Designed miniproteins, single chains, continued (2). Designs and how they scored, part 74

Each design is a single chain, and the fold is of that chain. pLDDT is the mean over its residues in the fold that is shown.

## One batch from the design tools (miniprotein)

Design m6555
Fold by ESMFold2-Fast:
Structure m6555 (fold): chain A 74 residues (1-74)
Amino acid sequence: SARLEEIKERALEIALRAADTLLAKGYSKEEILEKVRRIVRDYLTGVEKLPEEEAEKLLEEIMKEVEEYLREKL
């Protein structure tokens, strides 16, 4: 539980920093969401080595927060 919460916090920080960078570069919302999803998936499965099921669950939660963040910024 604690480990998954820490991973989610790190992944969310990565996602929001990436979203801000891409937004500043003039990417569309659709392009930002696609690029951030790839970055977060790679982090969860490649860096943190989470099982696919757990990675997918956290990815969905993080992407909802990214979409909300972009909604507030746009």
Scores: mean pLDDT 88

Design m6556
Fold by ESMFold2-Fast:
Structure m6556 (fold): chain A 77 residues (1-77)
Amino acid sequence: REEFRKLAEKAKEYLEKAKEYFEQGDYETAYKYALQAAIYGDKALELARDDPELSEELRPLAEETQELAKKIVEALE
């Protein structure tokens, strides 16, 4: 589905930006981008909910986004 791919691409783009800012020590900006990655990832998962193959494609992205968000929160505390 065209919309699914666009949302998945947006989630990946935001995750990439979150990683860049995290590496530079800008944890507040990294968190904002990680949140956007999660929002677009969740929208893509909703479109793929009845397609196990597409849902499985998103699993590594969701796991990486969650792991990065955890690291950002730990760095902000």
Scores: mean pLDDT 80

Design m6557
Fold by ESMFold2-Fast:
Structure m6557 (fold): chain A 70 residues (1-70)
Amino acid sequence: MERLEEAWELGLAGKYEEAAKLLDETAREHADDPLLVAAALHGRALALKKQGKEAEARELYARALALAAA
């Protein structure tokens, strides 16, 4: 969870690109944990939305929901 917290803090500081990169790295390293991957995708989608990339954000939200659905 440490990287997700760091990404959250980067987002609060307005460093959305750095937060998105960190969340992407977390998703890749924890591909075997669908809840961690879903959380990382959700956070990255929020960062993209704040950058005005709404279409890309929606795609990541859909992927996060698919992983969390059980």
Scores: mean pLDDT 71

Design m6558
Fold by ESMFold2-Fast:
Structure m6558 (fold): chain A 75 residues (1-75)
Amino acid sequence: DAEEKAIAEAEAAVEELDREAEERLERGDYLGALELAERAAERAIEALASVPELKEQAEKVLEGVRKKKEELLAK
């Protein structure tokens, strides 16, 4: 099933980037962690292009991450 494969690929990509983001958070690099979270959401959107409901959820996650980055950059 192409949908199941797309979901698995999205999950694998997100898991890898989440691990790197956690490492950046441990170093106090909050902006760097959010950059990886943004990339994870973008990768999930690409992989889930054939699954509209999950793609929409991933797009909402991306929007939230971008808003958080803007808040950190707006000094």
Scores: mean pLDDT 78

Design m6559
Fold by ESMFold2-Fast:
Structure m6559 (fold): chain A 87 residues (1-87)
Amino acid sequence: SEVEKLEQARKNWEKAAAKMSDEEKKVLSGIFAQELVDLAKELNLPEEVIKELEKLLREIMDSKDAEEAERLALEAHELLIKTLKEM
């Protein structure tokens, strides 16, 4: 299922991030969130969900540190999982 693929993607992201510098973690969080936006568009999810994911991606790029970026990326992942489970 798409939900299982997203959970695996999150685990892969967290495992990769654990080996990275804070600057690299922030970049990886942005890449991860962009992939979530791209998937939401590919699946033709509701426009409001896509807008919220794009807002979170912008906030990741503007984040103060790696911890804030990772928190926002996790929020984007949770929003996408919740949306898919409600469909």
Scores: mean pLDDT 87

Design m6560
Fold by ESMFold2-Fast:
Structure m6560 (fold): chain A 86 residues (1-86)
Amino acid sequence: MTPEELEAARRAAEAAVEVAVETAEERGMPKLAEAIRNRDAEEIDKLVATLPEEEIRALVERMLDAVAAAGGDPALVEAERALLEA
């Protein structure tokens, strides 16, 4: 992995986290926003399991848009986006 690839991956990850937190707060899910900020995978999984599918899709779509805008791997973004349509 080149230094440029590593930097792009880090930037994409940070952008995804920021957008996920903002989306959760906008949709009235402060507990999910807190879990995302803390990178608490167990709590995120638990809270996501209680959400309507449409809320999960909206959150993931905004995260993928942020990853793409920050220079994330387009093949991975495309693969994740395809899963939302399945």
Scores: mean pLDDT 73

Design m6561
Fold by ESMFold2-Fast:
Structure m6561 (fold): chain A 99 residues (1-99)
Amino acid sequence: AEERLREAVELANRLRDAILTGQDPSEIRAWVDEHLPEAERVLANATPEQKAAAERIARVIFALGVSLEMAQKILGVSAPPELVAAALVHLIREELDRL
C-alpha cells in the first residue's frame, strides 16, 4: 500500500513534468493501465466519504508535488494510503486522457 502510493506519487510528478516539457508519457500510460483495475476495485469498496477525502488529497499531491503527510495537513483530512494511491492512479489516467 505505502509502496504503491510512493510509485503513484513518482508517476504523478513525471506526468506533470511531461506536460510542461512535451515529453512522451507512454511509460506513465503503460503503468497506469496495468494498475487501474486494482485502483478501481479499491475505490469501489470505499464509502463515498472516504473516496471524497482520498480524491481531494490526491488532487493536492498532483497539483503541488507534496507528500501524503503534507497534503493531509493542508486539507485537514486523512485517508488510508491505499485509497490515496488508488485515487491518484485514477487522476493520472484522467489527465492522460486529456492529452
Scores: mean pLDDT 83

Design m6562
Fold by ESMFold2-Fast:
Structure m6562 (fold): chain A 94 residues (1-94)
Amino acid sequence: MSPQDQYDRDLYVQSSQMVVDQMQARLQQLQQDPSVSDDQRQRMQDLVQQGQQISHQIIDNYNNQSPISVIQQTYNQLQRVWDEFIRIDRDIRS
């Protein structure tokens, strides 16, 4: 593994945890917001659970010394979950 690959792998692990933490913090803020529907809260909760599962997969792949391409593909799945979460959050703010 190249030094750049090691740096990128470390970055993916750190970024995945940060994304999940941000999603959880936002969901916590919205729990008592009367403008947020139960359906929106449930969808956001489901996305947080998916993000946690994907983040765990990234950590497992990192610990198992998986190729950077595998970690990147798993991180791309997390980015799609994050994009959907942001979309719902923007709808709530509109």
Scores: mean pLDDT 86

Design m6563
Fold by ESMFold2-Fast:
Structure m6563 (fold): chain A 69 residues (1-69)
Amino acid sequence: GSAEKGKEIFEKYFAKYQGPEFLVPLVKQPGFDVEKLKEFLKNSPYAEFAKDLSDEELENLLEYLKTLP
């Protein structure tokens, strides 16, 4: 994945509504992967925006979120 591309995806789809801090504790859990991120977003207020994201884009988003404090 690419953290830089993940940041662009976050800024395009999520940053208008909320900061990355709402996802950071979730993605830092052991064994958290793209499939768990998909399931979380599908059951969140962001499902409408996240449905257009590919697996590669979700992997990049996950890598970006893991770089945050």
Scores: mean pLDDT 74

Design m6564
Fold by ESMFold2-Fast:
Structure m6564 (fold): chain A 77 residues (1-77)
Amino acid sequence: SRRIDELLRQARELVRRANELLDRMGDLLKRAEELKARGDPRAEDLYKEADDEFDRMVEAYRRARELLDEARRLRRS
């Protein structure tokens, strides 16, 4: 079904973006820890940026799950 294929394509794109956000969060946390170890106040800005990217990642995974659940329902119809 073209509709199921499109839902799966959109879900894969959201998972890909969520994984990219996860990787960026990891890099930000590593940089924040290095700055914190040196007493650099810029560490707090990186922690905040990591929190923002975590929230976006969680939302992307939630949306991907909804699309996968819809595709599952259509496949069983």
Scores: mean pLDDT 89

Design m6565
Fold by ESMFold2-Fast:
Structure m6565 (fold): chain A 85 residues (1-85)
Amino acid sequence: SEALKEAAETALRRALELDETDPKAAMGWVDALKDLMRHALRNGDREVAQHIIEGMRELAEKSKNESLREYIEKTVREAEEKLEE
């Protein structure tokens, strides 16, 4: 679970760094966050999954790219629906 948190923090930093310069690469890091969130849920680690979702929400608020924001918001909605099950 600690390793998943560290991987998520890395992906969040990379997505933010690439937001305005390379939105496609930033989307790739959001996909990595989605994979880490799924991994946390499979392990029953809902706290880590929620931490990743919160990080993605903050990333969307900070993003200057509309398409990236929409992609993150869609990813967060899908993840939140899965957490409520």
Scores: mean pLDDT 78

Design m6566
Fold by ESMFold2-Fast:
Structure m6566 (fold): chain A 55 residues (1-55)
Amino acid sequence: GPPPAVTVERVVALLRALPWLLELPEEQATRYVSQLTGEPLERARELFLEARARL
């Protein structure tokens, strides 16, 4: 079946596992989130920003 939808909670867990992502410029961190989740850059950016706000 299709992979489960990527949630903000999953990205929060990712940032807790890989805290060095928070040390990167937003554009670079968004690219990593996109690559790791398979989400397009626009969605990955929204997920990253919301997840960062919840840390």
Scores: mean pLDDT 82

Design m6567
Fold by ESMFold2-Fast:
Structure m6567 (fold): chain A 57 residues (1-57)
Amino acid sequence: MTPEKRLELEAEVLEGMRRMMEWIRRTKLSDDPAAQAELDKRIEEIEREIERIRREI
């Protein structure tokens, strides 16, 4: 597997995790602003990692 392909797979996994967290935020935590804020921090961290990986591809 090429380095580029590994980075693509890592980005896809992280995007899946981000989508799951966004779903939880909208559904399970829709009435909990504090928990939403905590999830937002994790989502932002994942988004930064995805952007970093995509810049290398």
Scores: mean pLDDT 81

Design m6568
Fold by ESMFold2-Fast:
Formats: structure tokens, sequence, C-alpha cells
Structure m6568 (fold): chain A 90 residues (1-90)
């Protein structure tokens, strides 16, 4: 599914950026899963970005196409906000 792959790529970029900033990427994904209605999905603290993305792909298969599109828009907005914060800090 092209739309699911677009979300996965956007999330990968966000997680790699957050990891660069020293953020807890597992906590960020847990927060996102809870927001999407999947709070029961427990992630280990040592889960890799690729493992997180595979788990997230399974969750996306349970969402409607509109929900996935809305999520993609949110993720793109988050990525842009992270870039703006980096510019302001310089």
Amino acid sequence: DRLIEEVIEALREILEYLEKLGEDIVEQVNSLLKRLGFPEVKLKKDTTIEELLEIFREVLEKLSEEEIRELLDILKAILENLRELEKEAA
C-alpha cells in the first residue's frame, strides 16, 4: 500500500531526527500508538527504528485510508515543526 509506505517513510524521518536530538524514540512511538487507539501495544525500550516501523505498519493496516492520510499530514507537520525549532535554536 503506497499510502502506508508514505506514512512509514515520514515516521522514519521523524524518528531519526528525534534520535539525533536525544529523544526517546520508543516513548514517542508509544505516545503515537496511544493517540491512534492502540495503547495496549507495548514496546521494549531497546526497540530499533526498523522494529518500531514494522509494528507501526501492522497498526496502519487497521486504519481507514482517510485516517492514514490524516496521520501522514500530522507527521509532515511535526517534521516541519522540528526543523523550525532547530533553526530557532541556531
Scores: mean pLDDT 75

Design m6569
Fold by ESMFold2-Fast:
Structure m6569 (fold): chain A 67 residues (1-67)
Amino acid sequence: TAVTNSPPNSARLTFDDAVDQATRDAAVAMLAAMLRAARPGERIEVTLAAADTVAGVEARKAAWEAA
């Protein structure tokens, strides 16, 4: 049978319920950037703690993009 099954890329965001919406939105933007660079079938995970901030997440994204 001439069918190809390539698993889609997937992403998971795990966060403490004390994380504010702006920090969560920044993490979603980071996940989107990571997914654009991910290999087919790769799973991306990002975890946020209550102490994480928008600036901290944006710094993590910039560091990852620079690597």
Scores: mean pLDDT 71

Design m6570
Fold by ESMFold2-Fast:
Structure m6570 (fold): chain A 81 residues (1-81)
Amino acid sequence: MSEMEKVWRELAEFAEKLLADPSLSDEEKAKAFIEKVRELAEKSKNPEVKERLERFAEQMEKLSTEEQMLVIRIIIHEAKA
């Protein structure tokens, strides 16, 4: 399994926990997810993984909350496939 595949699975597992939390709004869930992406980017010692995660976080920040939540659901679905 590549380092990026491991990161993607960790993001999917985190996203499932966020979606299961009834105390959080969609905006709070989306923010927490983007913060997790940036956290994983900062902790990565692999420059390619770091660049890809930073770029992904930037793309996510440009989306509406509804679009951010859709992307998060897609990530969960892809990780299970």
Scores: mean pLDDT 83

Design m6571
Fold by ESMFold2-Fast:
Structure m6571 (fold): chain A 88 residues (1-88)
Amino acid sequence: SREEELEEQIEKLLRDGKGVIENVLNVSEEEKEELIKLLEEAVEKIKSIEDLEEREEAIKKAVGILEEALKNPSYENFKKALLEIKSL
């Protein structure tokens, strides 16, 4: 179903985001924990969108925001990206 497809996209977003925070970013363990928490909060906000079309658009925007942050990966850029996703 479309809902199941969106759930898979959200799971991929969470997995990929955690992978970047843990393996790509050169940040402290405390900063990693903060960014992972923000990512999990951003994902939960996307999951709470009842309208499937709005949820799909939020996923697409979240992917784009994270891809932009990956062009210059830092704690500050990733934190800003995750906060922007939470505001969707």
Scores: mean pLDDT 86

Design m6572
Fold by ESMFold2-Fast:
Structure m6572 (fold): chain A 75 residues (1-75)
Amino acid sequence: SPLVEEAQRLNAEITALVEQYLRKQGFSDEQIQAALAQTQQINAQTLALLEKTGDRSILDKLRALKAELEAALAA
């Protein structure tokens, strides 16, 4: 599904930004790995929901979250 493929790409980009953000904030490697494990679990649930529903608003929310993380890292 093209929607799932785009969501997978956005999830990968968001996960990388989350890692960068937490590292910049001074979180430990253990805390970062725990947060990334939680992020992967949420990502799997989001992809399953998108595949079931086809709800494009999920992609809009992922794009918004990516933009907020990029802005937070630039500040």
Scores: mean pLDDT 86

Design m6573
Fold by ESMFold2-Fast:
Structure m6573 (fold): chain A 78 residues (1-78)
Amino acid sequence: DRAHIRRQSGEMIAGTLTAAYGPEAAEQGKALGRQAAEGTDDEILRLSGAVVREAERQGPEYARAAQAVLDATRRLLS
């Protein structure tokens, strides 16, 4: 369902930030993930875009995977 999809996207955002910056980033990642899960479609797309930008710094393969998730999220929200 839509709520489950938004929650899953939010958890992915939180997990990405925690993996990149460690436990200190966990609270910030969790807060951003919650915004994505409970926010508007525009908010989840904005946050997902920020994750794609971060992924670009880590390499082309990671950026490609993050972009695919963003594209899938757009399809699901449409």
Scores: mean pLDDT 64

Design m6574
Fold by ESMFold2-Fast:
Formats: sequence, C-alpha cells, structure tokens
Structure m6574 (fold): chain A 81 residues (1-81)
Amino acid sequence: SEIDQVIAEIERVWERLVELARTLAPDVVFALMARYQPQLDALGQQIEQARQQGDNQAQLKYLQQLLELGREMIAEAEAAA
C-alpha cells in the first residue's frame, strides 16, 4: 500500500538521522531535537488520530508530512556535521 511505502521511507530517514546523530556533539543533537520536537509530536498525534479513525487518506497525508520533516532534519544534521 502507499502507506506501507511511505512508512518504509520514514524508517530509512530515521536510520540516517540516528547515524548522523552519532557523529554530532550531544549539545548539537539536543538543539536539533528541541527545534523539531514540537512538530514531530504534533504530526505523531495527527497520525495516531487518523489511524484510530480509520482515515487512510489523512494518515497518508500526515505520514508524508513526517517524511518531509525528517528530510529537513537530515539536511540540518548534515550541515552541522
């Protein structure tokens, strides 16, 4: 499904973020997480609400937004490395 494909891409993005975080100073990692955590929390809540309601279109939309946010985080982490 499209949802499964986007989840697989999100998983790859998060693997890369973890890899990058291991190369960064702890305070830099903390600052990046503090910047993005509110957006991650909001998207996580929206994804869970859509999932609970069986709204596959809304779930896909918010998963795509999470994927895009993860890609932004990679770009910032790579610039900081």
Scores: mean pLDDT 87

Design m6575
Fold by ESMFold2-Fast:
Structure m6575 (fold): chain A 91 residues (1-91)
Amino acid sequence: MKITAERYDKKGYVGEIGSFEGSAEKMLMKVMEEIEKDKSKEDLTIRITASASELELEIMGAMLAIWLSVQGRRARVEVKGGEMVIEIESE
């Protein structure tokens, strides 16, 4: 399975967070690290694409939503058609 994570802001595409084969766990860890390093005051959108595992995307989405909630950050997570979109509100 190929899994890719990309970062977007309100103006569009910013950059790739990472691309891995066969490791949802490594992608989750890298996405969490990128979010923790982000001191931006703007809204942040992260898109994760995995062509072969919607279940892994749903699990990752649930874990990220719980993690962000514990940190007091507001986020919306949506999983559709092999893609997960995370929209994180500015602090």
Scores: mean pLDDT 70

Design m6576
Fold by ESMFold2-Fast:
Structure m6576 (fold): chain A 81 residues (1-81)
Amino acid sequence: MSEEEKREKFAEEAEKEVKRITDELLKLAGDNEEARELARKAGELMLEGVKYWRKGDLETAKKLFEKAKEYIEKALELAKE
């Protein structure tokens, strides 16, 4: 497979995984609105990261994924309260 084909397939699979991860985070957040908001923002950042990865902007994609990870960690911490 070409690098472009591999990247496109990765983007499709990654988008599905992002939705699955976001749904799971929202389930873990339960009724904690702050944790739910952070989970939604993390999902949006991950989707943007996949979009930039697909375009070949790996630097921007990495920054978006790093920011999403920070929001995920905060959401999980709040969900434990």
Scores: mean pLDDT 80

Design m6577
Fold by ESMFold2-Fast:
Structure m6577 (fold): chain A 80 residues (1-80)
Amino acid sequence: ELKEYDKELLELLKKVGAKKKKLSELEIGIYLLKYIEEKGLFDPEDGTVIDASNTELGKLMGKDKATLEELFDYAKSKVV
């Protein structure tokens, strides 16, 4: 099922190729992982944790560190 997401989150994900206004949960997950990989945000000691310090993603979440589960839950909370 395709869902419309918050404009600021969509603008962030456009930087890694998300050109659609509506995305599936699988697509949002893929683009979030692309962003994390491209910016090198995985914690080197725990691959389930990201460090988004000093990034637009960290600013949008309002926190510097998150698990992948927390990140995906954040994105799901941003459905319009």
Scores: mean pLDDT 80

Design m6578
Fold by ESMFold2-Fast:
Structure m6578 (fold): chain A 81 residues (1-81)
Amino acid sequence: SPKDVWEELLEKLSKIVSPEVLKKIKEIVDSTDLENFDEVGKALQDIADLIKSNLSKEDQLKALELIQEAAKKLYELFEAK
């Protein structure tokens, strides 16, 4: 389900980002309608922008790869519905 993909992404990101950045990411997810394609796309972009402004280049590459993997899974779920 979309919720399971987001929970997995948040768990993986929690190992890379600070607790303060993770809290901001969770606030973005909590304010997003996970069943709305446009809102999910915006949330993924907002999280990517937060990562780029708060992490080292090395940690950005790791975090953005996780976001890209989650985006692929989420978009496949929208297409399958």
Scores: mean pLDDT 84

Design m6579
Fold by ESMFold2-Fast:
Structure m6579 (fold): chain A 81 residues (1-81)
Amino acid sequence: MKISESQVLEIFEPIENPELVAKFVGILLLTAADNGYFELLDDNNILAVMGDKVFNFNDLVAKYATPEEQKEFIERAKKLK
């Protein structure tokens, strides 16, 4: 399902890792520049879709976030359905 930028921001609220936050902000800016959108998949993956490019936020969270932050991210994504 398509989700808003404000919903993506709410899901990322518990994440404090500066490198992950910087990458997240960069993806938001690129998505806005390319007139893109955000999508929440049935498996709770969140995608940024921009032109011919797709970014999976769950891949970034899995790489940089703590296990506790990853769990909170997934639970917040589930609550949007």
Scores: mean pLDDT 82

Design m6580
Fold by ESMFold2-Fast:
Structure m6580 (fold): chain A 64 residues (1-64)
Amino acid sequence: RAEQLALEGVAALAAGDAEAAIAHFREAAAIDPSLRPQTLGLIGLAYEAAGNLEEAARYQALAR
């Protein structure tokens, strides 16, 4: 389910796997669009952790 994918994304982010985290958050939002604002913010954090500040800023702005 979408919530499980979001939790897997958070676990991947904590482990330093930003790409895996982004993939999980995107999949969670696709299954449950109500999670989209939260997952957009988390995708922004994952991009920031990966050093992609341009995409991080874009996703953080979309989450607000």
Scores: mean pLDDT 78

Design m6581
Fold by ESMFold2-Fast:
Structure m6581 (fold): chain A 70 residues (1-70)
Amino acid sequence: SAFDTVAAYVATTSRLANEEGLSSLEAQRRALEELGLTRDQVVAAAEAFGREHGVSSSGAGALAAHAAGA
C-alpha cells in the first residue's frame, strides 16, 4: 500500500542515520537502494496516502520530500 511504502522508507532512513551513522543524504540514497524504490515512487506513494486519508497532496508531498532528503 502507499502507506506501507512511505512507512518503510521513513523507518529505513531513520535506522541508517541513527544506527549506522550515515548522513541524511546517504541514508536516503541507501534506503532507496535497499527497498528498490525511486524518489518518484516515494512521492507518488505519499500523494496516494494523502488522497486516501484526506491529507492535502501538498502536505503528503512535503512529507515525501522530507523523507527523500529535500
Scores: mean pLDDT 70

Design m6582
Fold by ESMFold2-Fast:
Structure m6582 (fold): chain A 69 residues (1-69)
Amino acid sequence: SSKLTEELEKTLRELEEAIRAGDFAKAVQLSQQARTLIEELSKLDPEKAREFQERLNRLIQEMAEALNA
């Protein structure tokens, strides 16, 4: 669980950086990776997985807004 949360923290940071840099191809790949890690975490810690899913959803919304600007 600790390893999954560390990987998710890193993946979400890299996703945020990719969105800010306008690297949407990388952002899509990182969002898919984050989704897979969240699914794995949900089997071990559903509450923590929900928190990460909410953070991912916000980043996806930011990406959508950037693409429509």
Scores: mean pLDDT 86

Design m6583
Fold by ESMFold2-Fast:
Structure m6583 (fold): chain A 94 residues (1-94)
Amino acid sequence: MPTAEEILEEFERRLEELLRETERRLKAAQSVDEVEAIVKEAMRRMLELEDEARRTAEATLSPEEVARLQARIDELMARVMARLGELARELIAS
Protein backbone atom coordinates (compact mmCIF):
# COMPACT_ATOMS: atom_id res chain seq x y z
CA MET A 1 0.00 0.00 0.00
CA PRO A 2 1.31 3.50 -0.79
CA THR A 3 2.84 5.72 1.92
CA ALA A 4 1.73 9.31 2.57
CA GLU A 5 4.89 10.50 0.75
CA GLU A 6 4.11 8.32 -2.30
CA ILE A 7 0.49 9.57 -2.44
CA LEU A 8 1.66 13.20 -2.22
CA GLU A 9 4.40 12.69 -4.88
CA GLU A 10 1.93 11.07 -7.32
CA PHE A 11 -0.65 13.84 -6.67
CA GLU A 12 1.97 16.58 -7.21
CA ARG A 13 3.24 14.90 -10.40
CA ARG A 14 -0.28 14.62 -11.88
CA LEU A 15 -1.13 18.18 -10.78
CA GLU A 16 2.05 19.52 -12.47
CA GLU A 17 1.18 17.62 -15.69
CA LEU A 18 -2.34 19.10 -15.61
CA LEU A 19 -0.95 22.62 -15.03
CA ARG A 20 1.51 22.35 -17.97
CA GLU A 21 -1.22 21.04 -20.30
CA THR A 22 -3.65 23.76 -19.14
CA GLU A 23 -1.04 26.53 -19.61
CA ARG A 24 -0.35 25.25 -23.16
CA ARG A 25 -4.10 25.21 -23.94
CA LEU A 26 -4.60 28.71 -22.48
CA LYS A 27 -1.77 30.13 -24.64
CA ALA A 28 -3.50 28.65 -27.74
CA ALA A 29 -6.97 29.96 -26.79
CA GLN A 30 -8.46 32.54 -29.19
CA SER A 31 -11.55 33.68 -27.25
CA VAL A 32 -12.74 34.48 -23.72
CA ASP A 33 -15.19 31.55 -24.00
CA GLU A 34 -12.28 29.16 -24.74
CA VAL A 35 -10.28 30.52 -21.75
CA GLU A 36 -13.30 30.03 -19.43
CA ALA A 37 -13.92 26.49 -20.76
CA ILE A 38 -10.24 25.52 -20.32
CA VAL A 39 -10.16 26.87 -16.73
CA LYS A 40 -13.43 25.08 -15.81
CA GLU A 41 -12.10 21.78 -17.23
CA ALA A 42 -8.79 22.21 -15.35
CA MET A 43 -10.62 22.94 -12.06
CA ARG A 44 -12.85 19.89 -12.55
CA ARG A 45 -9.80 17.65 -13.17
CA MET A 46 -7.96 19.12 -10.16
CA LEU A 47 -10.92 18.29 -7.90
CA GLU A 48 -10.97 14.72 -9.31
CA LEU A 49 -7.22 14.33 -8.58
CA GLU A 50 -7.74 15.62 -5.00
CA ASP A 51 -10.68 13.24 -4.50
CA GLU A 52 -8.62 10.25 -5.77
CA ALA A 53 -5.69 11.15 -3.47
CA ARG A 54 -8.03 11.57 -0.47
CA ARG A 55 -9.76 8.21 -1.13
CA THR A 56 -6.37 6.43 -1.40
CA ALA A 57 -5.14 8.12 1.80
CA GLU A 58 -8.34 7.28 3.77
CA ALA A 59 -8.07 3.62 2.67
CA THR A 60 -4.36 3.22 3.57
CA LEU A 61 -3.24 5.80 6.16
CA SER A 62 -4.06 6.66 9.79
CA PRO A 63 -6.46 9.61 10.43
CA GLU A 64 -3.48 11.69 11.63
CA GLU A 65 -1.51 10.98 8.43
CA VAL A 66 -4.62 11.74 6.31
CA ALA A 67 -4.97 15.14 8.05
CA ARG A 68 -1.29 16.01 7.42
CA LEU A 69 -1.49 14.88 3.76
CA GLN A 70 -4.74 16.84 3.22
CA ALA A 71 -3.05 20.03 4.51
CA ARG A 72 -0.21 19.56 1.97
CA ILE A 73 -2.69 18.83 -0.84
CA ASP A 74 -4.69 21.97 0.09
CA GLU A 75 -1.51 24.08 -0.16
CA LEU A 76 -0.65 22.67 -3.62
CA MET A 77 -4.24 23.13 -4.84
CA ALA A 78 -4.33 26.76 -3.65
CA ARG A 79 -1.06 27.54 -5.48
CA VAL A 80 -2.21 25.98 -8.77
CA MET A 81 -5.66 27.64 -8.58
CA ALA A 82 -3.99 31.03 -7.97
CA ARG A 83 -1.67 30.46 -10.97
CA LEU A 84 -4.55 29.47 -13.29
CA GLY A 85 -6.64 32.44 -12.11
CA GLU A 86 -3.76 34.82 -12.86
CA LEU A 87 -3.20 33.36 -16.35
CA ALA A 88 -6.93 33.50 -17.16
CA ARG A 89 -7.21 37.09 -15.90
CA GLU A 90 -4.26 38.23 -18.07
CA LEU A 91 -5.83 36.63 -21.17
CA ILE A 92 -9.37 37.96 -20.50
CA ALA A 93 -8.15 41.50 -19.63
CA SER A 94 -6.72 41.93 -23.15
Scores: mean pLDDT 83

Design m6584
Fold by ESMFold2-Fast:
Structure m6584 (fold): chain A 64 residues (1-64)
Amino acid sequence: ILDPSSLSPQERAAYERLLELYKKSKSLTDFLSTRTAEDDALLEEFGVDTFTRALALLVYHLFS
């Protein structure tokens, strides 16, 4: 299980940015439709590995 306490500082920062985007969305569909441009920005800022782990944690939290 992915636990926020096991995340690196960069992974936690990426997770918090993704969670903030989700909280601003009106629905899951709205979040998914608007996140593509922000995903590109997060990939550039944090890198593929960090972003992928943060996204996996968010998806696990929402869909587990």
Scores: mean pLDDT 67

Design m6585
Fold by ESMFold2-Fast:
Structure m6585 (fold): chain A 62 residues (1-62)
Amino acid sequence: SLEERERLAALGYIRAAEGDFEGGRRLLSQAVGEEAGERAATLAMEGNGKEAGRVAKEGLLA
């Protein structure tokens, strides 16, 4: 469901931002797809939370 995917994306963002890139990427990829998930995880690790959130939101709506 969308709610479950939103929870996965949020958890993935938190893990990537905390330095767990692989854990964050796996969760984000489950929520928004592999390409968008890897991009969002990379942006989160770089501290670009605004852009990471945008990429994740676009992936959730696809």
Scores: mean pLDDT 84

Design m6586
Fold by ESMFold2-Fast:
Formats: structure tokens, C-alpha cells, sequence
Structure m6586 (fold): chain A 63 residues (1-63)
């Protein structure tokens, strides 16, 4: 959960893509279901997200 959010925040990127949020969730959990849930949530928020919003979605979906 928190490690994924911290990794996104530490990246220094101003924005993140939905695919990056999904991949971070997969790396943390090893779960395709968690990765797809994070990807869907990120896509619903928009095609690009602020770093903070991407971290929040990753945290919520990896729990």
C-alpha cells in the first residue's frame, strides 16, 4: 500500500499515466486483479494524473 504511494511521490514526476499506476500496483502486490483495479480507477480519473492523485489511487487499490 504505502510503499507504492511513496514510490510514485518520490519519482519527481509532475504527472503520471494510468498505466504507471497499474504497473506500480502489480509490482507491489503481484496481483493482476489489484493492478487492473488501480488501472481502471486511474483511467476513470483521466488519461494523465497528478503525481499525488496517482499515489492516492495506488494506495487505495493496494490497501
Amino acid sequence: GEAVAEAILASGAETVGAAAVGMAAYDETGSREHALAALRAALKAGPTLSREEGARIALEMTG
Scores: mean pLDDT 68

Design m6587
Fold by ESMFold2-Fast:
Structure m6587 (fold): chain A 94 residues (1-94)
Amino acid sequence: SMEAIEASMEADATPEVLKEDAEELRRLVEELKTATGLEKSRLVARMVGLYLRISLGEKSHPEVVKLVKEGMKALDAGNYEEAIKLFEEAAKKA
């Protein structure tokens, strides 16, 4: 379980940025579950960019990086169900 906010008045905190990215990831995963056609492709592109940001972040856990890579591999294969599961796990750990 994660705290809601890192620090109320803190600026440019890496943990805060990672938390925002994790929440955006969770939102994109939920949208991907119901998306079809072009919308699904656009969501996949957004997710790839976000995951690269998370995986290259200062506080990225090795397990998160592993899940991101596995999720991206699933996306490349067109296996959206597997990708969603892997990305949900990554978001929980980020």
Scores: mean pLDDT 62

Design m6588
Fold by ESMFold2-Fast:
Structure m6588 (fold): chain A 56 residues (1-56)
Amino acid sequence: SAAKLAAIEALLKDPNLTQAQIAEVLEISRSTLSAFLSGFPRIPARDILRRFALPP
């Protein structure tokens, strides 16, 4: 769980990664992540985990 949280934070901080890649790591649909991130740069991993009920 700690390693997964660290990986999510690293992905969110990398400006070269696409939303599709982040959604794949989080195991959610790209549309869901895209809608959540629309207008929200640099979302904290904790907020994503809370919102999508993903384990840390």
Scores: mean pLDDT 62

Design m6589
Fold by ESMFold2-Fast:
Parts: C-alpha cells; structure tokens; sequence
Structure m6589 (fold): chain A 104 residues (1-104)
C-alpha cells in the first residue's frame, strides 16, 4: 500500500476559475448586486497574486459554502423574500468570501 500526502495545497488557478464562474452567474441572475460583484473581483485579483495558505479540501469546503449561499440569495430575491432575509444571506456570502480572501 502506497500512501500519498493528504496535504495538497489549494490550486489558486482552480479557485479563480470557480470564482469567475460564480461572478458570471451573479452578473446574469443578480445584475443589481454591483457591490457583491466587485467583492468577488477583488478576491480573484488577490488569489492571482498570492499562494494560498489553506489545503485543497479547506478551499473546496469554502467554495461549496459560497455556491450554496449564492443559490440561497438568488432564490430569496426571485421569491420576493423580506429585505431582512436578503440582507442576512448577503452578509453570510460576504463573510465566506472574506474568509477565502484571508486564506490568500
């Protein structure tokens, strides 16, 4: 049995591609959310310049969280949810995005 190292450092190119795809979805589904769009662009620029300090599994976990939070935000807006619920979903998305930025 051969053991491979479990600590593969996160690939910033993979994360950049995922974030660029999320940005495209956000621009198509929520074109009014210009601040969220700018925050994703900022994180993409940071990841392009720096080597990530987290493992690939941690990065994947953050990406899955971002996808779920974005889907929730899109759904809440399409259903005309109360503004308080929309703002809560935005804060969660921004918090996860900031956590990913700090990993760069």
Amino acid sequence: MKRFAKNIQADPDFLVKVLENLLKVLKEELPEEKELQKKIEEVIEELKKNKLKITESEAIGLILRLIGELEELILLKKLGAPQSKIEEAKKKFLETLEELKKAA
Scores: mean pLDDT 76

Design m6590
Fold by ESMFold2-Fast:
Structure m6590 (fold): chain A 72 residues (1-72)
Amino acid sequence: MALLLVEFKQEANLAQAAKEARKLAGVKHVHQSKLSGTPTLLVETEADTSAEVEKELRKLPDVVSVALSKVS
């Protein structure tokens, strides 16, 4: 599995972003977090779908960055 780290602006509706992320094909789990005070989604995907999911996550409002955090 792959893990995508999605950082958002402080004003972002993280709950809504999580709902949208969960609708994406190849997404297994979405976790809401705050890394050093930054609103963050941790998105678990199949390794083969991580690039496609990354592109869709970058389209979400208030996204600052999307990065691969872990691959297995």
Scores: mean pLDDT 77

